# Ledger of designs, part 84: designed miniproteins, single chains, continued (2)

Each design is a single chain, and the fold is of that chain. pLDDT is the mean over its residues in the fold that is shown.

## One batch from the design tools (miniprotein)

Design m7084
Fold by ESMFold2-Fast:
Structure m7084 (fold): chain A 78 residues (1-78)
Amino acid sequence: ALERDERARRLAEELKPKIEEYLREKLGLSKEDAEESANRGANRYYSALVRGASEEEAEKIGFETAVETGEILRKKRE
């Protein structure tokens, strides 16, 4: 349980910069919006792993959450 939470947190910390780079490259988000969106994606990834999702499933959920968050932040500026 606790050891699983610790692993999930480490994996989320490793994934966060990859999500941030993806958002900047693919969506053209600002550094600040990419960072916020990546934080939300990584948190969702962590929660999915803790709940027993596979790494593949959790990564999909994390990226989808980050993309959705980034699009919301972009629309708020318009």
Scores: mean pLDDT 82

Design m7085
Fold by ESMFold2-Fast:
Order: structure tokens, then sequence, then C-alpha cells
Structure m7085 (fold): chain A 75 residues (1-75)
């Protein structure tokens, strides 16, 4: 659940790190990741058995954002 959202978030993060700034491509990838993450959240709200998977997705998303921020700060 939400694996595609995490993948797009990683692509957006790599684009930002590569460019050294938030590019239009990074914004597009991040917006699509947010849309898919919202769909995953709605799915987990309808089916409580998906809650643990959604929480794992949220932790992976947080890790992607934190790593991108760290790499940008180091650059």
Amino acid sequence: LGEEAVRLAREAAEEVVRAGEVTPRAEELAAEAERLLEEAKEAAERDPSLEEEFLRTMREMAAVVAEAARRLEAA
C-alpha cells in the first residue's frame, strides 16, 4: 500500500538533490506522490487491516524527506 507514492517521492528527492533546488519536475513528482499517498490513506481508513502498511508507508516517506533535506544541507 502506497509503494508507488514512496517511489515517486524518492524520484522527487533525487531530482531536488541533483538540481540543488526544487525544480518543476520535482514539484510534479511530489504532487503525484501526495495524491497517491492520500489514496492510500483513504484505503486504510476504509480497511483497518491496511493501517500497519499505511504507517510503514508514512515512515518511509518521512525517511525520504529527511534524507533529501540532509543531502541538500550538506551540499
Scores: mean pLDDT 79

Design m7086
Fold by ESMFold2-Fast:
Structure m7086 (fold): chain A 93 residues (1-93)
Amino acid sequence: MAREVVMLSTSLALILVAASIPGNPSVVETLKDDPLLRRVAELAKEKGPFSEEVGQAALEYLRQLYDEGRAEELARDSMITPEELRAQLDRLA
């Protein structure tokens, strides 16, 4: 159970990190203006991408994007489907 929570948080953090580097222009523009994503990137540099701190910050940012209807765009550019992303966010809410 604890490992599943850690893997979930890590997967979401990796989704955000992966989405911020491949260079989709709409994603890049969103990332520039979002302070929560800047925080995720800073924590990933300091603690490593697999830390709980990065996972928690990534989840907060994904919830914000989900509410704005943008989480589906990030899900498409990563390894997770929008339905899986919604299910993971619901489990952590």
Scores: mean pLDDT 56

Design m7087
Fold by ESMFold2-Fast:
Structure m7087 (fold): chain A 70 residues (1-70)
Amino acid sequence: IEELVERAKKAAEKLPEEERERVIRAAELALEAGDEEAAELVAKIAESATPENAGIDASLAMMAAEAAKI
């Protein structure tokens, strides 16, 4: 799970600062929940994100992490 979080953070480096922070928080949320599947989803969303779609992708990553907490 920590490796998936690091993948998400690395992928987020290509995004604008605000969206980068959102992706990082989503990855941290998945780590806190201990949900490896949510962490993998966040990493995949971050890796697929483009600067133009970063806001939407960051929101999707956050929703995936929040779903893990139930």
Scores: mean pLDDT 70

Design m7088
Fold by ESMFold2-Fast:
Structure m7088 (fold): chain A 98 residues (1-98)
Amino acid sequence: MKLTEEEVEEIREKVEEDVKKLEDLLRKQKNEEGLKIVEKGKEEAEKYLDLAKKTGDPFYVKLATAILIKAVAEALGEELSEGLKESIERLFAEEEAR
């Protein structure tokens, strides 16, 4: 089922608000490396959110979410579960095959 441009923008707005709260926390902690990781992940996710808006394909929203989850985990120094790592890698493999 295809997403509308409005639905993608609502998802973007909510994600941007949550990411901003994390960025504010990292700045308060003076974690400059973590902040750079989140900023890079945000830029990459934004490219896929733009594709989701143009195509209406919810796959690009899932891929953008996976990129942000990976960036957040890396910024916080946390390891993702093996199941979550596998799910993220499958999304990237599907994107490469497209």
Scores: mean pLDDT 77

Design m7089
Fold by ESMFold2-Fast:
Structure m7089 (fold): chain A 58 residues (1-58)
Amino acid sequence: SALEEAERLVEELRAETDPARAVALARQLGKVLHQVEDEERRRELEARAVRALIAAGA
């Protein structure tokens, strides 16, 4: 499901330390997030993704 894919991508993004790879993961995650029907879960995943991206230096 889109939710499961988004959760996996957020976890990959959290583990990523290279800014270029983090940006690529965030782009992929953004496409999947548009398919997540649960608004609350989508906002939670977006917030986690932003924090992970900042932590990776992107």
Scores: mean pLDDT 82

Design m7090
Fold by ESMFold2-Fast:
Structure m7090 (fold): chain A 79 residues (1-79)
Amino acid sequence: EEFSKKYKELVQKGDEYAEKAIRHLKKGDVEEAIEYLKKAAEYFLQANEPGRADIVKEAIEHAKKGDVEKAIQLAELAI
């Protein structure tokens, strides 16, 4: 019972944190965006969505390299 509901809530949290990260990346606040991307990846892993978590991890690596445009594209792809 309620198993599918809990997974949907975890995916929703992942999407919410990824969206917050995208907003911070667009403002040039890269360090805060990376922290939100880390939270998004954790929620996607808890939701048993490893593919989305891997895309978010790739977005983190691009953000760390200063490739903000690619980081935004990957974060948007993960949603």
Scores: mean pLDDT 86

Design m7091
Fold by ESMFold2-Fast:
Structure m7091 (fold): chain A 86 residues (1-86)
Amino acid sequence: MGEGYKEKLKEIEEETKAAIEAIKEASEEKLDEVYEKEIKKLEKKLEELKKLYEITKNPEWKELAEKVEEGIKEVKAVYEEKKKKL
């Protein structure tokens, strides 16, 4: 893997973890707002990574984009689970 790939991967993992924790800690009143903000951040990152892959054709950008897609699914699952418990 190229220089910085592991650093970018860690950034995505930490951003996903932070989003999940923000949702878990959110009050009932703030839950939807927190979820929308965190999902928009991850979706924006996903679009940027997809564009980088289209321009460069470097498979590392595709792998990073797939990791963000996984993170988005995890965040959505945590949101749905928490909403059901409220």
Scores: mean pLDDT 83

Design m7092
Fold by ESMFold2-Fast:
Structure m7092 (fold): chain A 95 residues (1-95)
Amino acid sequence: MEELRKKIEEAKTPEELFNILKEVYDRIIAVLREKAREALKAGNVTEAFVYLAEIVDVELERKKIEKDYNAGKITPEQLKERVLEALERLEELEA
């Protein structure tokens, strides 16, 4: 996590922030997929579907952040804040 925080702090362009955002969201999705697989293995079908629904929401949220930035609805500072919020969510999921 420290390496990702440092990348966010050192990012100087929106393209660098988008690359970090994608990396963080890809890791969130990987954790959720693993949780869904373990739930299915345990026979917890309802829990597995909750994780799969969260993956869809996470993918839509990432696309919305990129779309909102490209439309001028959020600033570079707000984009950086969104990347930090995504990192916090990843840390909570890995705890």
Scores: mean pLDDT 83

Design m7093
Fold by ESMFold2-Fast:
Structure m7093 (fold): chain A 68 residues (1-68)
Amino acid sequence: MAEAFRAVAEYAVSKGLITPEEAERLVQAAEEGNLVEVLKIYGRIVDKATDEEIDEINLLLERTVAAA
């Protein structure tokens, strides 16, 4: 869901895990259904994130999907 990845992108930028440019690419890729690009950027976030940040990201994804 593009909304879910928008929330994740905003969180990741706030934590310094990705750049604003990468955040825009993540949202655009999600809107286009480009799963390969989504997974590449999401993988970079997970690689840099702490366990606590990963838990927050997962909760954010779950909440946004449940709200849709």
Scores: mean pLDDT 78

Design m7094
Fold by ESMFold2-Fast:
Structure m7094 (fold): chain A 69 residues (1-69)
Amino acid sequence: MDEEKGLKGAEAQKEILAKNPGALSKEQLKEAYDKAGIKVSPEREKLLKEIGEKLRKIGDEFEKELKER
C-alpha cells in the first residue's frame, strides 16, 4: 500500500532528522528510503531534484530581499 510505503519513508526521514537536524539532503533521503526498503523511482528522483532547485531559488530571493531592506 502507498500509505505503508509513505510511513516507512517518513520514519526513515525522522531518524535522519533526529541525528542531523538541518542536514537533510537528497542523498540522505535516498539512503533512508533504501534502508526502509523503498526504491526511489526516476519520477520521484526528478521531483526531489526540482524541489531542491526551487528551494535554492527561494533562498536566493529571500537573501536579495533582506539586502534591499
Scores: mean pLDDT 61

Design m7095
Fold by ESMFold2-Fast:
Structure m7095 (fold): chain A 64 residues (1-64)
Amino acid sequence: AVGEVLTVTRSYTATAADELAVTAGERLLVTAVVNADWVQAVSDTTGATGLVPVDYLAPAAVAA
C-alpha cells in the first residue's frame, strides 16, 4: 500500500529511464501502486524515485 516501507530482497538494475536501480537490503517508501507487478517508490538511501518490480520487494522486515 502507499506509505509502506518495503525491503529490497535482491538487487535490481534499471533497464528503462523510469525504473529505479536498487541493492538488496535497501528500504523503499511506496509512493504509488501502479499495478500488481510494479510500484513507484523512493529510495531511503539515495532519495531517487522510480518503478520497482514487487517481486524484488518484501514487507518491511529487519534489514540486517
Scores: mean pLDDT 73

Design m7096
Fold by ESMFold2-Fast:
Structure m7096 (fold): chain A 65 residues (1-65)
Amino acid sequence: MTKEEQILKIVEEIKKKLEENLSKEDALKAYEEIKKVAEEALKKNDVEKGKKEMEKILEEYLKKA
């Protein structure tokens, strides 16, 4: 699995959790932040850092819900 494929898989898993736990509007806002982190992780080739940052965004949105 390439680093790009790993990042995309993480994004899909987080998107699913956002859709299951948040309103449609909040899920869209969180997803936009996740996409920015994923793009940076792809540029840096750092899957682990990207995953941790995306998980932090997910946790912050779930905490506010």
Scores: mean pLDDT 80

Design m7097
Fold by ESMFold2-Fast:
Structure m7097 (fold): chain A 57 residues (1-57)
Amino acid sequence: DEAEREAHLRRLREEGTRETVAALHRQGYSQQEIADRLGMRGKSGTVSRLLREAGLE
């Protein structure tokens, strides 16, 4: 129950993060700026992967 809820919340966070990344990208923010805003300063590669998963280049 708790583990299932945690997995579901993780998926919702990942989905929300992807949508936020896509929205910021459309607004003209760089991958580094998006990473910084999401608290992922050292993880611009993760932002790049999320953009790729969202169908953005």
Scores: mean pLDDT 72

Design m7098
Fold by ESMFold2-Fast:
Structure m7098 (fold): chain A 70 residues (1-70)
Amino acid sequence: STSQQIQQQMRDISDQHQSQIRPIQEEIRRHRRDGTPEDQRRADELRRQMMSIQRDMGVRMGQLQRQLQS
């Protein structure tokens, strides 16, 4: 059914997001521990990348959620 397909897509998006975000968060933590100016710049870049990924996920999830509710 369409609802089952949408729910599966939402799960797939969530899993893909977690897989993408986890290594980025770990890399940010490593750079924060090292604490050089270069590490700080890299951590800031990774944070911006992470926020972009989170925004894209939010848009896709919002679209699917609206399809489920309509």
Scores: mean pLDDT 84

Design m7099
Fold by ESMFold2-Fast:
Structure m7099 (fold): chain A 61 residues (1-61)
Amino acid sequence: MELVEKAREYLEQGDYEKAAELARKALELDPKNPEAREVLHKALSKLGKDDEGAELVERYF
């Protein structure tokens, strides 16, 4: 299963930490993947990790 699809699956199951981890790995392979960015943003929002959001902006934007 592709990293983005697996991340989306974990997001739907409520495993936000694993969803964020897999979405970050997908972005390391393809920084322009909009689906991976959406999954990561949603997972980080659910976890309340605004410091991870700042790192996302620096690394991927």
Scores: mean pLDDT 72

Design m7100
Fold by ESMFold2-Fast:
Structure m7100 (fold): chain A 70 residues (1-70)
Amino acid sequence: SLEEEIKKLEEEIKKLIEEIKRLGHPVIADVAEHELKVAKEELKDKSLEELKKRLQQILNSLRKTLAEIS
């Protein structure tokens, strides 16, 4: 379901945030945590499909960031 896909994306984003913290970049991790929170607050009651797309964008940005700092 769309809800299960969103939950999976959220879990993957949280794992990358923790990895970024472990690599010594807590400020980058804090910014990402804030972006995740804002996306959920703005979109959970408006559009689950838009929320999924926003979470995919956050995930892709974090993957790129991790590749640049590792």
Scores: mean pLDDT 85

Design m7101
Fold by ESMFold2-Fast:
Structure m7101 (fold): chain A 65 residues (1-65)
Amino acid sequence: SMKAEQAKTDILAAAKEAGIEATVEYEGDTISVHFAPHDPAADAAFKARAEEIAEIYGFKVEIHE
């Protein structure tokens, strides 16, 4: 859906801004984020932002490290 594509784009942009390598997929009502942790503070901020973006677009989020 267009909402899922926008949420994916926004999460990937947040990862890029944080210097985090991430992949984002979606299926049904769920967005799955996979990323490689490297800095505890940046990782925590990115996870919080990914959850916020998913909530804004009405998706559940699953985050995998």
Scores: mean pLDDT 83

Design m7102
Fold by ESMFold2-Fast:
Structure m7102 (fold): chain A 62 residues (1-62)
Amino acid sequence: VDDLLRQGSEHIRQGDEAVRRGDYETAARHFDQASRLFRQAGDDDSSREASRRSRRARRLAR
């Protein structure tokens, strides 16, 4: 469980870095992976937040 939470947090960091570069497609993929990892860890709140960030990044990529 701790490993899944750490991996999810690392993907959030990479997503934030991609957003800073304007690479919204890469950011969306990282946030989506974080959402899945948090869901597997049972952290539904973090999973939903990551999912929202992924959807927003996807909109900005267009």
Scores: mean pLDDT 86

Design m7103
Fold by ESMFold2-Fast:
Structure m7103 (fold): chain A 55 residues (1-55)
Amino acid sequence: MSDEEIEKIAEAVISTGDESQIRHMKKEIKRLAEQGKLSEEVAKKIIEKLDKALK
C-alpha cells in the first residue's frame, strides 16, 4: 500500500469525527512506520493530523 493511500484512509477516518476510530488509526500508523511500510516523515504528518482531530 502506498503512503498516499494510507494518508487518504487517515483523512477519511478524521472526517468521521469518531475519537475511537481516530485513536485506532493513530496506533495503526505507528505500527506501519515501525514495520518500515510507511516513511517516518509521512507517519509523523498523519499522526499530527490525527492528534489535532482528537482535541
Scores: mean pLDDT 79

Design m7104
Fold by ESMFold2-Fast:
Structure m7104 (fold): chain A 62 residues (1-62)
Amino acid sequence: MEEVRELIRKAMEALDQGNTEEAIKLADEAIEKSNELERQGKDIEAGVLTVAAAVVKVLAEK
């Protein structure tokens, strides 16, 4: 859980620095980790983190 939040935070920092490739990579890692949380029965937490990571990825792609 904290790992996914930290990845999202780092992805946002990468976007602020203009490093869109790093931001996309970190967002993808956050999505993968949040899917594991969903498998562990933490569906609400996983869902929120997945949406946050997806938003970062969309912003980086633009």
Scores: mean pLDDT 73

Design m7105
Fold by ESMFold2-Fast:
Formats: sequence, structure tokens, C-alpha cells
Structure m7105 (fold): chain A 60 residues (1-60)
Amino acid sequence: SKIEELKKKLEELNKEIDTLVSQMRAAEAAGDLETALDYGVQLLSKIVEKRILEKEIEKL
């Protein structure tokens, strides 16, 4: 069903967010500020996607 597909996408997004947070922290700890910034931008994009997806699930 559509709701099951959206919930699966939400679970996948949460895993991607966790990975990006971990990678951003590792880059920051290494002093690689450019890489940390790139992960931060990707993280922001994924958080926006998550918020949109959560609103879609609420409508069902």
C-alpha cells in the first residue's frame, strides 16, 4: 500500500540521516571542514525530505 511504501521510505531516510550525522562528525573531528559542510548540506536536504514525508503519512 502507499502508506507502507511511505513508511519504508521514512525508515530508509532515518538510516541515511544517521549515517550523514556520523560522517559529518568524523569529518569535523578530522578537521576537514569542507567535507563536514558538504555532509551538513546533505543532512539538511534529508531532514526536509523527512518532514515532507511525515506530513504525507499524516494525511493518510
Scores: mean pLDDT 86

Design m7106
Fold by ESMFold2-Fast:
Structure m7106 (fold): chain A 102 residues (1-102)
Amino acid sequence: DKRGLIDRIKELLELNPREAELLEEAVERLKLTPAELEALLKALQDPEVRNEMRATLVNASNLPDREQALNVVIARLKELLAEVVNRPEAQEFLKKREELNK
């Protein structure tokens, strides 16, 4: 339920319509999976992470160039995903687990 996850993220971040549109377009450009969206939602339970993401969307929404605004949001989402989903330690752990199951 990708749309349901996006809606929960928007509600958690208390986004206005312009900020919400930037988030939705950034998610679509990154082709985020439901699993990645669940990982983001979990990361956003941390008030510090949530406040930084909200600030990024507010700042991006004030940029006159839409493409520049989207690139700011995309960069922040990539940073959060690298920390919670794509970190090297997580990838190494998953590879070791696959080898042990063979």
Scores: mean pLDDT 76

Design m7107
Fold by ESMFold2-Fast:
Structure m7107 (fold): chain A 75 residues (1-75)
Amino acid sequence: SSIERAREELERLRREDPVGYQERRERISGEMTRAATRAYRETLERYGPDPEGLEEAERAAHRAAVETLERIYRE
């Protein structure tokens, strides 16, 4: 899984290259956060800020974060 690959890569970097570990972790986190924020905003703009729109925006944000992680690790 993408999560397992991320964990294995980060564990290896943490052991072998602590600076690279920090940089990789921050880059992955940043990309996931940016993708999630964009998906949330765009979905909310389409559906509106009612309960249904908020639910769709949260689902879209979660999907975007997972898809970003999958893309990085080619799952």
Scores: mean pLDDT 80

Design m7108
Fold by ESMFold2-Fast:
Structure m7108 (fold): chain A 64 residues (1-64)
Amino acid sequence: MAAEVRARTEAALTPRQREVARLVDVEGLSQAEAAARLGISPATVSRLLDEADAVAAAVAAELA
């Protein structure tokens, strides 16, 4: 169940959203660390994570 939601979410994300989500959720980096790694602002990381969470919620609703 969770693995299916994860796989569908990854397919629905843009490459930038997927990379940010991977760094934070899989590698356990903070938003500031992910921002430093990618050379973007922490505000951009926060926005991309919010967008990724919205996509994940939509995918979870579709699969329910």
Scores: mean pLDDT 76

Design m7109
Fold by ESMFold2-Fast:
Structure m7109 (fold): chain A 57 residues (1-57)
Amino acid sequence: SDLAIDLLMREAGLSREQAEEVVRMVEAGASPREIAERLGLSVATARKMAEAVRKLG
């Protein structure tokens, strides 16, 4: 969703491309570990991002 993309860009400092990738990965059922590895983030940060995307989607 556009709301999830906007939130990831604003609060996590992601580019639009990175935010779109996180949303796509969450919708595809990717684990927080996979998201963390893809974007070079901690698993804890990736987990919080995935939770936010699920709440808004």
Scores: mean pLDDT 81

Design m7110
Fold by ESMFold2-Fast:
Structure m7110 (fold): chain A 84 residues (1-84)
Amino acid sequence: SPLAEELLELLREIADAIANNAPKEELLELLDRLGALLARIPQLDHAAVERTLAAAREALDAGRYEEALGLVGRLVQEAIAALK
């Protein structure tokens, strides 16, 4: 699925940005892009997705990068599973 490939590439971009100490604004823009891609998948619980994205944004704001990456990774895995 092209959407699944795009989600995996975005997960890699988020992980790389965190590893390279990208500015917070860049990290938040990547999360906004993730939210836009996830919104295109009708099989997902969009309310739960938005809560998890909010938690990931809060974790990034608090400098909890490992927690944020874990939350993002979980969303991408759930989205790819929903596309099968």
Scores: mean pLDDT 88

Design m7111
Fold by ESMFold2-Fast:
Structure m7111 (fold): chain A 59 residues (1-59)
Amino acid sequence: MEPSDTVKEQAKASQIAADLVRSGPVSAEEIKQALVDAGIDPELAERIARTVATHRANK
C-alpha cells in the first residue's frame, strides 16, 4: 500500500490538533489556524477543526 500525500497530511493535521487540545482549551478557529500555519490545506484544516470541535461537544 502506498500512502498518498493526502493521508500523510491528515495524519499530520490530526497530530497537531491533538497536541493543541492536550495543551489546553483551544477553539476550532485556533486549531484551523495552527494547521494552516503548518502547511495543511485550508479545506482539510477546516474539516479537522470541525471534527475535533464536534467530538468535544458530543462528550
Scores: mean pLDDT 74

Design m7112
Fold by ESMFold2-Fast:
Structure m7112 (fold): chain A 55 residues (1-55)
Amino acid sequence: SKEELKKEVREVILEEAGITMEEMLYYVKGEEVPEELLKKLEELQEKLEELIKKL
């Protein structure tokens, strides 16, 4: 299913970015995010843009 594919893609991206699933869940739930996690998400955005360019 598309939902399973989205989850698998997220896991691969998180693994390459060095971000844990727990950290991503905290972001996705829209709760207040610690500054350390915000910085990791900023780095993840840069890495995602680079990965998308190669896809």
Scores: mean pLDDT 65

Design m7113
Fold by ESMFold2-Fast:
Structure m7113 (fold): chain A 100 residues (1-100)
Amino acid sequence: SESEKEKLEEFFKSLSEKEKEALEAILGSDKPLTPAQIALATGISQSTASEVLNKLAEKGLVEKKKDGKTTLYSSALTDEQKGYLFSLLQEERIKELKAK
């Protein structure tokens, strides 16, 4: 729906570059990820990955679950919402590569 897209666009515009990188890694995964796995996927430090993932959880984009001593993060979004956000992330990447 149009109103759902507008809400997702507002969330997207509120994201920092590191938050966008962590979100892209989560949206591209079929299973929950640890901060260490996000750090490996994005090239940011594990401590920064933990901070960014907690910020994404506060924004309602990511779900946080503890499994013993391990904290796992997964998308809190529907498949349609994930697809739309992923398209926005790809478009942003293309703009960054094209802008001089």
Scores: mean pLDDT 80

Design m7114
Fold by ESMFold2-Fast:
Structure m7114 (fold): chain A 87 residues (1-87)
Amino acid sequence: SELERKVVNTEVAIGILLAAGDEDGVIEYVKWAVESPDEEFAARVLKGVAKLAVKNGMKRVVDYLKELTKHPNEKVAKAIEEALKEA
């Protein structure tokens, strides 16, 4: 589907930033995904970021994701909490 291609393309872009050690760039993608009106896209991107950040030892990205579990939007908080559990 187009959604699957969009998710994969976004994960590839994040993977490039992770390989470059650009934690600030990854955090900006997380902020953008959290604000997305497409909740399915946001959830999939956040899961991908959580897995890659944990795998690559990106402590600042992981710490930022943990802070987002306190987000006032319950859907955002739950999506990130689930993503971190699956990482």
Scores: mean pLDDT 76

Design m7116
Fold by ESMFold2-Fast:
Structure m7116 (fold): chain A 73 residues (1-73)
Amino acid sequence: DKLIEEADKVADRALALAQQVLLGDKSAIPEAEKLAKELRKLAEELRKRGDLEHAKIIEAVAEYVESVIEEAK
């Protein structure tokens, strides 16, 4: 399923960038912010088609990435 595969790929990359931010690489923040926004859009598309459980997982990843960015600022 292309939407789930895309959401999972964006989530994996966002989590990797969040880890870089946690390790002190603040240059990763702009891309992490961009991917967190993309995750929110992908979660909305998943909800729209009825994949509520996967949408919640992707939303949780976005919330985590956003929290890491805010703590690093």
Scores: mean pLDDT 87

Design m7117
Fold by ESMFold2-Fast:
Structure m7117 (fold): chain A 58 residues (1-58)
Amino acid sequence: DEEERRRQLEEIQEEVRRLSEEVRRTGGPLTPEQARRADELARRAEPLDLEIQRRRAG
């Protein structure tokens, strides 16, 4: 279902944004766990939308 794919894409985008906010809240450098999460989100988004990859990399 197209709606399902879009919903997943939106969830991935939200997680990317949340991850960025968490990094700011930690009050420290990016942790390996957070970096790993960002990488996994980008991989999941790859077949869905390239825009998410740009947001994570950019």
Scores: mean pLDDT 68

Design m7119
Fold by ESMFold2-Fast:
Order: structure tokens, then sequence, then C-alpha cells
Structure m7119 (fold): chain A 67 residues (1-67)
């Protein structure tokens, strides 16, 4: 169901936030992108966009730290 897809996305987004807090920005971005895919499949464009933005921020931070 759409609700189950949203719940999977929310779980992955929580994992992404925990990884980001640990400074694991690339791994955080991977979890946010997985969350975005579930939100997109559920038709929740707003949650999908928010997760994609968080992935982008995570990758930007990773790039700055690794350059």
Amino acid sequence: SKEELIEKGEKLEKEGKELFAQGKYVEAAEKYLEAAKYYEEAGDKEKALEAEINAGISLLVAGVLNL
C-alpha cells in the first residue's frame, strides 16, 4: 500500500539522519535517496523532494570534507 511505502521511506530517512549525525555523509545520502524512491513510488512528491534535498546536502558536505 502507499502507507507501507511511506513507512519504509520514513525508516530510511531516519537511518539517513542518524548517519548524517555520525558524519557518514555519503552513507546518509544513500539512505535519503532510497527514502526518496519509496516516497516517489507512493506518489508523495513533497517527501520525495525533501529526501532528495537532504541527499544533495549530504553529498555537498561530503565533497567539501573530501576535497
Scores: mean pLDDT 88

Design m7120
Fold by ESMFold2-Fast:
Structure m7120 (fold): chain A 62 residues (1-62)
Amino acid sequence: TEKFEKRLEENPEDAAAWIGLGEELYKQKKYEEARKAFEKGLELAEPPLDLFARQGLAKLDA
């Protein structure tokens, strides 16, 4: 979490950092915050990185 938060302070458009933050929030069972992070990552991501954001969102819907 802290690692990705620092990356986002330097570059708030870092799609990989948003996706990584979503994964960490998911592990912490912060599912709503994880969803927001994955959605932001998906908005910013170019293929194939967008697939990782979609995979994260799919885990939340299962």
Scores: mean pLDDT 79

Design m7121
Fold by ESMFold2-Fast:
Structure m7121 (fold): chain A 85 residues (1-85)
Amino acid sequence: MKEAEELLEKAEEALKKGNSEEAIEYIRKVTDLAVRLAREGRLEEARELMKRLIKIGNDSPSKDRKVAIEVVAAAIRIIGEILDA
């Protein structure tokens, strides 16, 4: 979880600096971690990371559509793994 928190903080920092490409890299890393947690049966932790990613997308309104699309894709992947668990 601490690793995910650090990646989320880096994503938020990249967005504050206007670096959407760097933010997307961190979002993808958090998504991969959440998917792994869901596959391990750690569903509550996976849901928490999904909620944090959605918040990042909401805090970066339609000004950055690439980030919003990446967050939606992340949520779909995480939900799919949770439903299969």
Scores: mean pLDDT 80

